# Designed miniproteins, single chains, continued (5), part 107

Each design is a single chain, and the fold is of that chain. pLDDT is the mean over its residues in the fold that is shown.

## One batch from the design tools (miniprotein)

Design m19941
Fold by ESMFold2-Fast:
Structure m19941 (fold): chain A 97 residues (1-97)
Amino acid sequence: SLSVTQSPASATVAEGGSLTLTSVASGEGISRLIWFRQAPGSDELTTVAEATGTSTLTVTLSNLTAADTGLYFNLAFDGATGELAVGAGTQLTVVPA
């Protein structure tokens, strides 16, 4: 069955810093990986990055501001089975420098 692992689980980063998010999916035929951000107190999802036909998606967020704070999670789609999986989430907190 489809699984997805993302890292790190959480991060606190000073304003102006950077964070690298990595997701790895395991399944029969991974067709799409999408990184989403959910802002604190919001049900709105913003697409951060997307890749098709790969089992790994790495995103580097740079020049971080308070607006980047939120829950980041990966969605994986297995085109061979039709399964969807969601990663456990990464809580990012950007603090004043």
Scores: mean pLDDT 85

Design m19942
Fold by ESMFold2-Fast:
Structure m19942 (fold): chain A 98 residues (1-98)
Amino acid sequence: LPPPSPEAQAEADRAIAEMRKVFEESREKALQLYKEGKYDEAIEVLRKGLDEAMRLGVEAMQRFYDAGHEAAAGRVADEVSRLGEEAQRLIDEIKKKG
């Protein structure tokens, strides 16, 4: 593969940071609900945060693929996978206590 463009990598870094921010805000809200014993609401907040982060990731991946920046698209895809695994782990932990 040709080396990835520096601009595409910087844009991927920004997309990943935005996805992480959206998910982390949802995780903080879910933690507050969890502390209040609102387990179903905590799970719902995590699911909505993951859905929004995945939407941002898919849109970024499509832009990168359309521009021929496959390496940048792959980095966003890896982050989508990582956030999905983290969300599922957190949901499973909440379910054990509710």
Scores: mean pLDDT 85

Design m19943
Fold by ESMFold2-Fast:
Structure m19943 (fold): chain A 91 residues (1-91)
Amino acid sequence: AEDYRRLAEVLERLAKEIEKASNEDAQILGTLAVMLLTLAAKYSEDPELAEKLREWADRVAEAINKGDKEGFVKALREAAETLREYAEKLE
């Protein structure tokens, strides 16, 4: 199983960096987050979690395409919280 708690920490750090970044740098960091979410979904053995991770990746990608920096920061924070809650349930 993937280390969901570590992934949540990475996504939270990316969200914080994106908030203070230029729009150009924010798009690069957002693209990195989409890649991480997509890989986590692909290698997840939990189909429900995999589906959620793909949905978050799609939302971030859509926000990047629209130049909606606040939108994809919000999506990343929501993904990080979901992953943290999931990790806690696994103990």
Scores: mean pLDDT 79

Design m19944
Fold by ESMFold2-Fast:
Structure m19944 (fold): chain A 69 residues (1-69)
Amino acid sequence: AQEDLENSEFAEDLSPELREIGERYKAGEISAEELLELVREARRRAAERLARERGAEEELERARRLDEE
């Protein structure tokens, strides 16, 4: 779907965590409901991490420009 295309960048950051969740599901260690919950948690954590990184990068870039006078 279109929202999946917009979330492609998240997919790369989520790859190792999603792989682990998928393996556990295939092994029968977790249910489909648990799979969905774990995927949601992984996506939330990835979104928070990316937001923090981008915010920090912006502030860092501004500080660097002031130092590079």
Scores: mean pLDDT 65

Design m19945
Fold by ESMFold2-Fast:
Structure m19945 (fold): chain A 63 residues (1-63)
Amino acid sequence: MEFERVLTLPADATVADIKAKAEELGRELEIDHPDDTRVQDLPPEDYARILEAFGVDEIRFEA
């Protein structure tokens, strides 16, 4: 059982990747950036949208 809600993504995960994952889980996610933009390069407001869409408190990137 996780003591913390965390979404782990590859360091090179893109907006297209995160949108596809949200769609697979039946979640709505709106990000106004090109699909090839890396998630780690997004501004804090888009991080907040991802956290809300996935119901997690943190995003972690793999090395």
Scores: mean pLDDT 77

Design m19946
Fold by ESMFold2-Fast:
Structure m19946 (fold): chain A 67 residues (1-67)
Amino acid sequence: GPKLALVVAADPAKLEEAAKKAKEKYGFDEVIPVNEADPARARALARELAERTGAEVHVINGDKLLE
């Protein structure tokens, strides 16, 4: 099935660069940038997306990806 990434960052300025890097580096079918600081909320969003789409959804910390 399709592989999706939720790229999350507390800083919205980092989201575009992190999403681009994730798409180029990891070969996800789709990358969805989300301005979210709370890892529990990020996981809840990923679970909801996986249930809705049937896709494998990965949460990527955009702040850490850009280090």
Scores: mean pLDDT 79

Design m19947
Fold by ESMFold2-Fast:
Structure m19947 (fold): chain A 68 residues (1-68)
Amino acid sequence: GPPPALPERSAEREELIKKIVKYMSEVLDGLDPKEAEELSRKFGEAYEAGDLEKLEEIYEEVKKKIEE
């Protein structure tokens, strides 16, 4: 099975991904179809790469979209 013990950075990544997924479902409801598709692709790429910095950037982007 998958490794149970991960460094703190990996825990941050998992929590961030969970938050992004939650906000994505809400943000997509308010976005244009093309914008929603681009955001989803960007998130998918960052998720597959496990790039914490990109995930944080996406999180800030989705948060701003719902706050604007």
Scores: mean pLDDT 72

Design m19948
Fold by ESMFold2-Fast:
Structure m19948 (fold): chain A 75 residues (1-75)
Amino acid sequence: MAEVAAKMASLSPIEKAVLGELLIAPRSVSELAKALGISQSTVSKAVKNLEKRGLVEKKKVGKTTYYSATPETIA
């Protein structure tokens, strides 16, 4: 759990906001952009950085890619 807290502490405000939404429910880049009032490009960069840190994973449902918090992030 300490490793997840440390990773979250080093995140940008945008990355923290994106992660917070994904802790509630899996969302697509478009859904996150709408929920947070930011561009899809900004969301895409944030989820890519979160995926690199192992805090989120992607799941393809039909033609849409959804992102979800990993079990380690959810606790």
Scores: mean pLDDT 74

Design m19949
Fold by ESMFold2-Fast:
Structure m19949 (fold): chain A 62 residues (1-62)
Amino acid sequence: MEKERFELEIELSLQLMKASIAELAGDKKEAAEHYKKAAEIAEKLGEEEEAKELRELAEKLA
């Protein structure tokens, strides 16, 4: 169980990094997709407040 949670945390970090890179590149739509994926992972981790914030970021960029 702990290993699966660790994999999700790594994937969350990766999606957040990809979103930031896309934002810096001016690709708002790609950034929004990565924030949306990050929000789904945060939801799976039970981090509801973080998931909400990430969904709001994705919506602002889309």
Scores: mean pLDDT 82

Design m19950
Fold by ESMFold2-Fast:
Structure m19950 (fold): chain A 97 residues (1-97)
Amino acid sequence: MKEEIEFEIKRLEELMDLARNSTDPAVRVAALDGIAEEAERLVQLAKEHPEYKDEVIKALKRALSVAEELMGDPDPQVRAAARRAVETIKKALEELE
């Protein structure tokens, strides 16, 4: 289970990098939607394995910061995806805290 959580956190970090640094707005949207999906998966893993809850919370807080930053993106579809990601991550954090 630690290996699975580490894998999902690494995937989340890769999606954060794509959301921040991709020059293609469609890739940034897909990355933000991917962040939301990973947040939901990490919540379920943390509920099943509460010993990793603090690691998951820290990862989700990093993802929240990236999504909040992208609410100011010049592309309106990226801003919309960022708002969806922020909402999903905040719900995820509320479930774990």
Scores: mean pLDDT 88

Design m19951
Fold by ESMFold2-Fast:
Structure m19951 (fold): chain A 91 residues (1-91)
Amino acid sequence: MNSPEEAEKLAKEGEKLFAQGKLEEALELYKKALEILKKSLGENHPKVADMLEKLARVYLAQGKTEEARKLLMEATEIHVESLLVNGVKSV
């Protein structure tokens, strides 16, 4: 319960719904996955950033540009922090 594996399953279901144009249903699944990841891995984990980007894509598809921008900024900050901690990336 509330495991990263559960979040991955919810994200996969959300991706299928997004592909079908079911934007609100995809948002609900991605939001649930995001909350699980935040609780399990912490708010600054790269998997949280990935989920924020998925949410932003759905908001962009809905025309909610400002909401998408906020999510993308949060995701970018997490990714930058991850890169600063790991100064050397092998491929």
Scores: mean pLDDT 80

Design m19952
Fold by ESMFold2-Fast:
Structure m19952 (fold): chain A 55 residues (1-55)
Amino acid sequence: SMADKIKEGALAVGKAGLSPEVAGQFAYREALEAGLSEEEARKLAEEVKKEVESL
């Protein structure tokens, strides 16, 4: 899905050593640009932040 592709890109940002906040912000903006709703974008950003924190 588009959300999964955005999540993969945002996780790559985290794996490159950038903070969970930066990865989450990336996911949020990409989701809105891709046409996802505000609610979906916020949920995706929160999921990405938690996964990057676990790296």
Scores: mean pLDDT 81

Design m19953
Fold by ESMFold2-Fast:
Structure m19953 (fold): chain A 99 residues (1-99)
Amino acid sequence: EEVEKILEEIDKLIEELQTALKNAKSPMERLKIASEYSVKIDKLVKELRKLGVPDEVIREIYERAAKAGNPVMALKLAVDRVVEAREAGKSHEEILAES
Protein backbone atom coordinates (compact mmCIF):
# COMPACT_ATOMS: atom_id res chain seq x y z
CA GLU A 1 0.00 0.00 0.00
CA GLU A 2 1.25 3.51 -0.91
CA VAL A 3 0.44 4.92 2.56
CA GLU A 4 2.56 2.28 4.32
CA LYS A 5 5.53 3.03 2.01
CA ILE A 6 5.35 6.78 2.75
CA LEU A 7 5.03 6.15 6.52
CA GLU A 8 8.16 3.95 6.36
CA GLU A 9 10.04 6.76 4.56
CA ILE A 10 8.93 9.25 7.26
CA ASP A 11 10.10 6.86 10.03
CA LYS A 12 13.52 6.67 8.35
CA LEU A 13 13.70 10.48 8.07
CA ILE A 14 12.88 10.91 11.77
CA GLU A 15 15.65 8.43 12.73
CA GLU A 16 18.11 10.24 10.42
CA LEU A 17 17.03 13.58 11.93
CA GLN A 18 17.65 12.35 15.49
CA THR A 19 21.13 11.07 14.54
CA ALA A 20 22.02 14.28 12.66
CA LEU A 21 20.90 16.46 15.60
CA LYS A 22 23.05 14.43 18.03
CA ASN A 23 26.08 15.03 15.75
CA ALA A 24 25.39 18.79 15.27
CA LYS A 25 28.20 21.02 16.60
CA SER A 26 26.30 24.32 16.94
CA PRO A 27 22.78 25.73 17.45
CA MET A 28 22.86 27.10 13.88
CA GLU A 29 23.70 23.66 12.50
CA ARG A 30 20.82 22.16 14.53
CA LEU A 31 18.38 24.70 13.03
CA LYS A 32 19.64 23.99 9.50
CA ILE A 33 19.22 20.22 10.00
CA ALA A 34 15.76 20.72 11.57
CA SER A 35 14.65 22.93 8.66
CA GLU A 36 15.91 20.52 5.97
CA TYR A 37 14.20 17.50 7.54
CA SER A 38 10.99 19.49 8.20
CA VAL A 39 10.78 20.25 4.45
CA LYS A 40 11.25 16.56 3.58
CA ILE A 41 8.68 15.40 6.14
CA ASP A 42 6.13 18.06 5.03
CA LYS A 43 6.48 16.91 1.41
CA LEU A 44 5.66 13.32 2.40
CA VAL A 45 2.83 14.52 4.69
CA LYS A 46 1.24 16.33 1.70
CA GLU A 47 1.25 13.02 -0.22
CA LEU A 48 -0.40 11.30 2.78
CA ARG A 49 -3.12 13.98 2.82
CA LYS A 50 -3.78 13.39 -0.91
CA LEU A 51 -4.29 9.70 -0.05
CA GLY A 52 -6.92 10.57 2.61
CA VAL A 53 -4.83 9.93 5.74
CA PRO A 54 -6.55 11.46 8.83
CA ASP A 55 -5.16 14.58 10.56
CA GLU A 56 -4.65 12.48 13.74
CA VAL A 57 -2.01 10.36 11.97
CA ILE A 58 -0.35 13.51 10.56
CA ARG A 59 -0.23 15.05 14.06
CA GLU A 60 1.44 11.87 15.41
CA ILE A 61 4.17 12.21 12.75
CA TYR A 62 4.87 15.82 13.78
CA GLU A 63 4.88 14.82 17.47
CA ARG A 64 7.50 12.12 16.77
CA ALA A 65 9.68 14.60 14.85
CA ALA A 66 9.35 17.17 17.67
CA LYS A 67 10.29 14.49 20.25
CA ALA A 68 13.40 13.73 18.15
CA GLY A 69 14.46 17.36 18.82
CA ASN A 70 13.07 19.23 15.82
CA PRO A 71 12.11 22.77 17.02
CA VAL A 72 10.27 23.58 13.77
CA MET A 73 7.88 20.65 14.27
CA ALA A 74 7.55 21.48 17.98
CA LEU A 75 6.44 25.03 17.09
CA LYS A 76 3.92 23.68 14.54
CA LEU A 77 2.38 21.41 17.21
CA ALA A 78 2.22 24.28 19.74
CA VAL A 79 0.38 26.50 17.22
CA ASP A 80 -2.08 23.70 16.34
CA ARG A 81 -2.84 23.12 20.06
CA VAL A 82 -3.55 26.84 20.62
CA VAL A 83 -5.91 26.94 17.61
CA GLU A 84 -7.77 23.81 18.82
CA ALA A 85 -8.13 25.22 22.36
CA ARG A 86 -9.48 28.55 21.07
CA GLU A 87 -11.98 26.83 18.73
CA ALA A 88 -13.19 24.60 21.58
CA GLY A 89 -13.59 27.63 23.86
CA LYS A 90 -15.55 29.51 21.19
CA SER A 91 -17.98 26.59 20.71
CA HIS A 92 -18.60 26.37 24.47
CA GLU A 93 -19.21 30.16 24.68
CA GLU A 94 -21.68 29.96 21.75
CA ILE A 95 -23.67 27.27 23.63
CA LEU A 96 -23.71 29.37 26.83
CA ALA A 97 -24.70 32.52 24.87
CA GLU A 98 -27.55 30.67 23.09
CA SER A 99 -26.11 31.46 19.65
Scores: mean pLDDT 72

Design m19954
Fold by ESMFold2-Fast:
Structure m19954 (fold): chain A 75 residues (1-75)
Amino acid sequence: GPVRSALFSDAQVEAVLEALKRLAEQMFAEGESVEEILERVEAAVRTLLAAGLISEEQARALLERVRRHIEELAA
C-alpha cells in the first residue's frame, strides 16, 4: 500500500483545516478579497505538499473544504 508514516495523520490534517479556516476568517475580517484569501490558503497547502507533509489527496480535500468556507464567508 502507499507509504503513510511520513504524512500528517487525519487529526493533524483536521487541525490544519481549522487553522486555515481561522486564517481565512481573519483575512476576511481585515478586508482582504476572496482572491487574496484563496491565494494565501493555496500557497500554504502547496508548501505542505512540497514539504511531503501531506499527500496530493489530502491537499485536494483541504483546498475544497477551505474554498467552501471562504465562499460561505463571502455570501
Scores: mean pLDDT 81

Design m19955
Fold by ESMFold2-Fast:
Structure m19955 (fold): chain A 79 residues (1-79)
Amino acid sequence: SSDTDLTELDLSNGNISTIAAGQFAGLTSLKTLNLSNNNITTINSGAFAGLTSLETLDLTGNNIQTIESGAFDGATSLK
């Protein structure tokens, strides 16, 4: 049976330019987040807040210029 809890999210090859505070709030079961090959230039404070199960984050292929302090606050499972 398919679980309804989201554990993997692939947002690669999109037109994402900014990750705002709380953008992924409530995805507490998410283990893998793929944001590769977007146009992300800025990651705001609290962008990954609440992703307490997140183990893998892929940001390759972006044009990141700014990562604000506290962007990864609460992402305590990142390896």
Scores: mean pLDDT 78

Design m19956
Fold by ESMFold2-Fast:
Structure m19956 (fold): chain A 63 residues (1-63)
Amino acid sequence: SEASELFRKAQSLLNQSNELREQARSAEAQGNLEEAQKLYDQAKELEKQADDLLEEALRLRRL
């Protein structure tokens, strides 16, 4: 269903966000604070996109 496809896309974005957060923690540990901040910002953007897709998927399930 369309809702299932949106859930799969959201999960993919969340997986990418988690990888970016791991990279950010690594950069922070190495003292690369500017790089860490950029990676955290990218992760947050992917999380927002995933949230939007999840809201759409839940709306479709309620129809």
Scores: mean pLDDT 88

Design m19957
Fold by ESMFold2-Fast:
Structure m19957 (fold): chain A 81 residues (1-81)
Amino acid sequence: MLSIEELVERARELFEEGLRLFREGRIDEAIRQFEEARRLYEEALRQAREEGASREEILELEINLGMVDLMLAVARLVKSK
């Protein structure tokens, strides 16, 4: 199992790749990257809560997850035309 730090780093990389693909108009591929980034941030948030992480750490994860959810919603709207 990945540490919280490893999950966050991998999720960030996937989110950045998703943004690159989105800018290139590769919307379906961007959505897949955003969905995987979301999954990893959700897992990191779950682990942080189970481990009793600080309120600040939990809020940072919630903010990052919220950014991914926003971009995923935007990409899905663009795909729907």
Scores: mean pLDDT 87

Design m19958
Fold by ESMFold2-Fast:
Structure m19958 (fold): chain A 86 residues (1-86)
Amino acid sequence: SVEGKTVLVTGAGSGKGREAALELARQGAAKIYLVDRNEEAVRATAEEVRALGVEAVPIVGDIDNNPELGRALDEEIPDIIIDAVP
């Protein structure tokens, strides 16, 4: 069950990553970190997640050498990680 959990999704701006983020939001995740290299796409997914009543944190970049992602993980360790980068 994902209810009340914090989730990290990579590749979240499009395709499987976006669909995974939206499905986890519908299933009651408390917070989703959304990672994608495409700023416009990841921010759009974040707004869709927020429209479902879930906290969304867009992070622009990839999982490699990303200081913003590193700071987010220092603050809160996700319960679930979904790597949807092709």
Scores: mean pLDDT 82

Design m19959
Fold by ESMFold2-Fast:
Structure m19959 (fold): chain A 100 residues (1-100)
Amino acid sequence: VERAIEEARRLLEEFVARLSAALGTRIEWEIVREEGWEEDGIYYGVVEAEGTFEVALAGRRVTVTARIRAVAKLSEEGELISREVEAEVAGPSVAEVRAL
């Protein structure tokens, strides 16, 4: 499972780098959770991070907090089966969470 977690972490790092480049801003992020398991000869790795960044919206700078989740699946031979990343925007209030 360690290699699957490492692959998920690499995917998350790639995603944050691409998002930062696309937004033209720095993203401050930290890993909040890492888990791995094996099921039917497939090794799963899950890495979750929280990222904070600023975006220009309607002429204002808005601070956005997002939770980013990366999942990697490897075969018994260590071959990459799939890798997926998703992000959701979270605010300090329920109204901001509804923007997801």
Scores: mean pLDDT 73

Design m19960
Fold by ESMFold2-Fast:
Structure m19960 (fold): chain A 64 residues (1-64)
Amino acid sequence: MKKLALVVAPNEAAGKELAERLLKEYGFDDYLVVTGWSSEEARKLAEKLEKEKGYEVYLAGVSA
């Protein structure tokens, strides 16, 4: 099962910086950066990726 870091960020550069750190420190297999998305939209994408591609998806950069 592959681990995917789904990073919600205000811009691509900030998202990639966080994603690269997550890959190195937490052993994620891949990342996806989304910009201008709501936490709800990102969560729906995470659920779709888990169901269709068998990823374990972790949301990062989302303010609780």
Scores: mean pLDDT 75

Design m19961
Fold by ESMFold2-Fast:
Structure m19961 (fold): chain A 65 residues (1-65)
Amino acid sequence: ALEEFREEAERVVEGGRALLAAGVPAEVVKQLMTRELREAGKELNVPEAVTEEAIREALERLGLA
């Protein structure tokens, strides 16, 4: 469901924030977050447009967009 996908996006943002704090390069964090959200969107049958918007929003929240 869309709510489950939003919960996963919040988890991915928190994971990305932790990786950045640990010194992981921003480009690597972007790739990992994008991959995780695309897989989650595919698994939960979320429309591609919604998945891509969530990826952009998640990256923007961490200053990676």
Scores: mean pLDDT 85

Design m19962
Fold by ESMFold2-Fast:
Structure m19962 (fold): chain A 69 residues (1-69)
Amino acid sequence: GLSEEVRELLREALAALRAGDVARARELIEQAIKAETDPEIRAKLETLLASLRAGDVVTALAGLEDLLR
């Protein structure tokens, strides 16, 4: 499962994306990847970051909401 640190970083990333701050959301997701020790969750976060880098904000939002459920 997500650590509390990773969960908080992802909550801030979700808020940044909802506000249209893609650059801030990307920085927060990169920090979450570095803080995450579970390789399966890290892979999901890397996939999320790739979607965001490709400009697919809708998929990134859905992925963040799913991880934080």
Scores: mean pLDDT 85

Design m19963
Fold by ESMFold2-Fast:
Structure m19963 (fold): chain A 88 residues (1-88)
Amino acid sequence: DSTTILKPDELLKEILKEVGFTEETATLNEIMTYFLEWLFKNKLIDPENLTKAIVKDTKLGEILGVDSFDLTDISDIEEKLLKHATEV
């Protein structure tokens, strides 16, 4: 697990709050856990391809600047999420 403590910005924090994030800071692994819960809660996982998330025209897609991404290769998405979190 990452030991780096991150503080999500207000845009990312708003998304994470919808799935029960109540803290001011989290590790990257914790942020990714809430992020995946948000995708499942909003039914953004393609039901015909469970490895794809479709985020076009969503708040998350606007934040990440993408229409979709692959859940089996999320390194680029982690980097985009880190642009919305500051190391404490």
Scores: mean pLDDT 77

Design m19964
Fold by ESMFold2-Fast:
Structure m19964 (fold): chain A 100 residues (1-100)
Amino acid sequence: MEEAIKHLKKAIELFEKASEAARAGDVDTALRYLEQALDEVIKASELAPPEARDIVNAAAIHVATLLEIARQSRTPDVLAEAAEEGKKIAKRALEEVEKL
């Protein structure tokens, strides 16, 4: 459980950095942080105990979909929206996992 929580917290920090980069118009940096945030959510999913698995797996799938849309668009506005939504998804997963 603690390992999954650690990776979810790191993902939240990376989504915040992605949002900041996107709002500054730095598309390449924003995409890099979004990719790193997804990697951290995937690691949380891999390390999640059985009772948290569905929660973190659902978060990973949703974040992967957001990143695919962001990669296709490559606009600062879409990247910022993807980062903020990804942060909400990761925070929700963290809240649900911490209640277990």
Scores: mean pLDDT 86

Design m19965
Fold by ESMFold2-Fast:
Structure m19965 (fold): chain A 80 residues (1-80)
Amino acid sequence: KEELRELLREGGEAAARALEALARGDREAAREAIERLRELAERARELAEESTDPELAEFFRRLSEHLERLAEELERRLAE
């Protein structure tokens, strides 16, 4: 549960950094933050696979999917 909380916190920080970088026109910083979101999504997927708690595993799977979708949307905005 602590791992889920930390992952949510880091995901929020990465998302905020990506949005701030996009607003400032800093494409390199935006790319780095988006890459971080993808790394966190992969970590969440691994934690879902390793979890023996079905409820916690489901939350990690949903979080992974959410972070990946967010990274895709931000990358699309960066490409526009």
Scores: mean pLDDT 83

Design m19966
Fold by ESMFold2-Fast:
Structure m19966 (fold): chain A 63 residues (1-63)
Amino acid sequence: APVAPEVRAEVQRLALEGEKAAAAGDYAAAAEKYREAARLLAEAGDEAGAATLQARADALAAK
């Protein structure tokens, strides 16, 4: 099912904030941003997208 444009925009915003945090070396903050984005996708019914962002969050948290 298509993700609502509002949810997609928020996910993209969170992913950008996560990338900025990772670039600054704040991997904990980056992981939290990607985890939040994954949660929004899961709530919207995009389980595959949520799994991808959760994997990114887990990788960042392991640094």
Scores: mean pLDDT 85

Design m19968
Fold by ESMFold2-Fast:
Structure m19968 (fold): chain A 73 residues (1-73)
Amino acid sequence: MEEQLALWEQQKAELVAWLRSKGVPQSKIDEIVALLDRITRLRTERWDDPAAQAEIERLYRELREKLLALEAE
């Protein structure tokens, strides 16, 4: 569990650094980080809740849409 959290935090930090290197505005980076943090929190705290699984799926869709919008710029 701790190893998975450490890898997740490293991947998040690498994504943030990469987005900054590409000139993505901090406000958009903050939105992506907030979505990632919410997904991680739901997966960790509410893994046994079907309602949380539905919310995680919606958040992943929102994350994908935001990343695609950044590529289109």
Scores: mean pLDDT 75

Design m19969
Fold by ESMFold2-Fast:
Structure m19969 (fold): chain A 60 residues (1-60)
Amino acid sequence: MKLTAKQLADARKSKGLSVRELAERAGLSPSTVSAIFNLERLPSPEEVEALAKALGVPVP
């Protein structure tokens, strides 16, 4: 996938969304979103798609 956790984190900061708000929009738990942004785990393709759609960025 072309989207990295850093790109998703930067898009979140640019939009002023908290991790909780992004998680709610993406239908994910806040702990999952936090783990992805802290590089504690690799996101699944479905998680990347959900986060990208919630942030309004193109899905690869």
Scores: mean pLDDT 74

Design m19970
Fold by ESMFold2-Fast:
Structure m19970 (fold): chain A 100 residues (1-100)
Amino acid sequence: MEELRRSAAEALELAAQGAFDELYKLVPKDEAIKRTAEILRKTAEALGLEVPEGLTSKDDIIAAAREIGARLDTVEQTQRALDTFYEEAKKAIEEAKKKV
């Protein structure tokens, strides 16, 4: 199970990094941080996990994503986490495109 948790942590870390990078093309860095943190918060809530707090930097976001992934015990939980993350990321990116 260590390999699964490690893989889940890496997958969520990469997903969070990708979401931040896409948002940062559309909004200022502080807003990109805030929106990526919100995506992680919603992902944690959907899994019944502790909601990350104090996410004020890209490094905080990546660390929180890794921690969430490390708490996933099954392939099914990992898939649900990624599906939820990508759904929320898509919504956040579309919302960012509408801001002037």
Scores: mean pLDDT 81

Design m19971
Fold by ESMFold2-Fast:
Structure m19971 (fold): chain A 65 residues (1-65)
Amino acid sequence: DKEEALKRAGEALKKAIEEGDLATARAAGSQMAKVLGVSTEEGGALAGKAGGVDPELAAKAARSP
């Protein structure tokens, strides 16, 4: 389910940002991007929006090496 995937990715991304775990934030953004067929950066922004995180901050975290 797209909505469940979005919610799970958003929660994982929010927690990863709070903990400074950029690898997990990137993985969450990448998973959302794959599900939605968008870039990892845009996937991160969408996951952030779903998790109640600033989409720009979420996109930046998902893009981090």
Scores: mean pLDDT 75

Design m19972
Fold by ESMFold2-Fast:
Structure m19972 (fold): chain A 60 residues (1-60)
Amino acid sequence: SMALEQEALEHERQHPESARVAREVGATLRGMGDAVDEGLENKKKGGKSFPPARPVAPAA
């Protein structure tokens, strides 16, 4: 129903600061979901855990 979408849009317009926070939270959740999805795919593909990583300094 278009009424529900219109009300959500109006709420965002009246509280733009809240919309900003919601966007940041959404982006973070999306990143976490992607990491989980990759973990599941690797388990399905090989049926095993990742091999132990070689000792490498973390890159920034």
Scores: mean pLDDT 61

Design m19973
Fold by ESMFold2-Fast:
Structure m19973 (fold): chain A 70 residues (1-70)
Amino acid sequence: METLGRIAEAYEELNLKYGPEGISTRNIAEKAKVSQGTVSRTVEDFLGVPASNRSLRIAAAVVLGERLAK
């Protein structure tokens, strides 16, 4: 849960500052202070599909949506 939250926050910050070109597993991992493998595994575990830029964006949108609802 904490790792997925950090990934979602990293996605939001990178998208706001650098746009879609700033969104990659590598850049998310660096910003969230985790390995690229941790990002991929966390997204795969959450969505049940292989990690990709698309699935990463979906995972981030869901987590951020839940945080905004609280």
Scores: mean pLDDT 70

Design m19974
Fold by ESMFold2-Fast:
Structure m19974 (fold): chain A 85 residues (1-85)
Amino acid sequence: PVSEEQLKLAEEYLEKALNSTDPREADFYLFVAILLAEGLPESVARYLAKTLMEKIPGKNVALTLLETSRYPLSERVKEIVEKYK
């Protein structure tokens, strides 16, 4: 279960992603927002986002992974992705 505080933190990272002029920085904040919405602690979300971005080249990485993922996305993650589009 994800708390309202966790979802609010995810929304704050989404706002950072939307306001970023660097597409790689935007992808990092979007990854953190998604992982927070899935219930991961901020420190773990930031670490995993950085690690995933280092392994996957290009831009719009978080959005591309979500669109091609076999993992069923939670409604909260889908809402975050829709706001980013």
Scores: mean pLDDT 71

Design m19975
Fold by ESMFold2-Fast:
Structure m19975 (fold): chain A 72 residues (1-72)
Amino acid sequence: SLLERARENLKKGVEAYKSGNYEEAIKYFEEAIRDAEALVNDPSATPEQQQEARRLLNEARYLLEKAKIDLK
C-alpha cells in the first residue's frame, strides 16, 4: 500500500540520514512525500488513513529540509 511504502521510505531516509548519507536520505524523503501526498489527495481514503498520511507528510517534509541544510 502507499501508506506502508511511505513508512518504509521514511525509515530508509532516517537510516541514511543517521549514516551521514544526506543525498540518499533526500531521495527517500522525497519518495515518502510523494506517497503520502498521493494518499492525502485520495478521495476514497478513510479519516484515519488521511490523518496518518498527513503525519508522515509533515515528518518527511521536516526531515527533507533538515537533510538539505546539513548537505554542505
Scores: mean pLDDT 87

Design m19976
Fold by ESMFold2-Fast:
Structure m19976 (fold): chain A 64 residues (1-64)
Amino acid sequence: SSERQGVSLLVAGEILYSAGYYEEAAELFKEAAKLGLEEAWKNLAKALKKLGKEEEAAEAEAKA
């Protein structure tokens, strides 16, 4: 299901984020958010802030 796929992407993104792979984490969080996981928008914003993409981070935060 899309929900199960989204949760798997969110968890994988969190693992990559904790390891410092912010670009890869952001991509997985973006995919999870597109599958309907609202919490993934907040995690996407955190990863984007680490990458210096403050405007994109603010847009993601607004969707959370």
Scores: mean pLDDT 85

Design m19977
Fold by ESMFold2-Fast:
Structure m19977 (fold): chain A 59 residues (1-59)
Amino acid sequence: EIEEIAKESAAALNATPPEDRDLYLDRVAEALKISPKEFRDALLAALTPEQRAAVEARL
């Protein structure tokens, strides 16, 4: 279930227009700060390398 939710979150980020992407990345990073490690790891693994680096930079 956690992996499924993480994949849905990654898909939503991929569907976000470039002009809204920074705001969405900031929101994802804030959510990950309070999330269990299993969810955080699963979400980061589901992102592209570029998206993963952007999210990790915001943590």
Scores: mean pLDDT 73

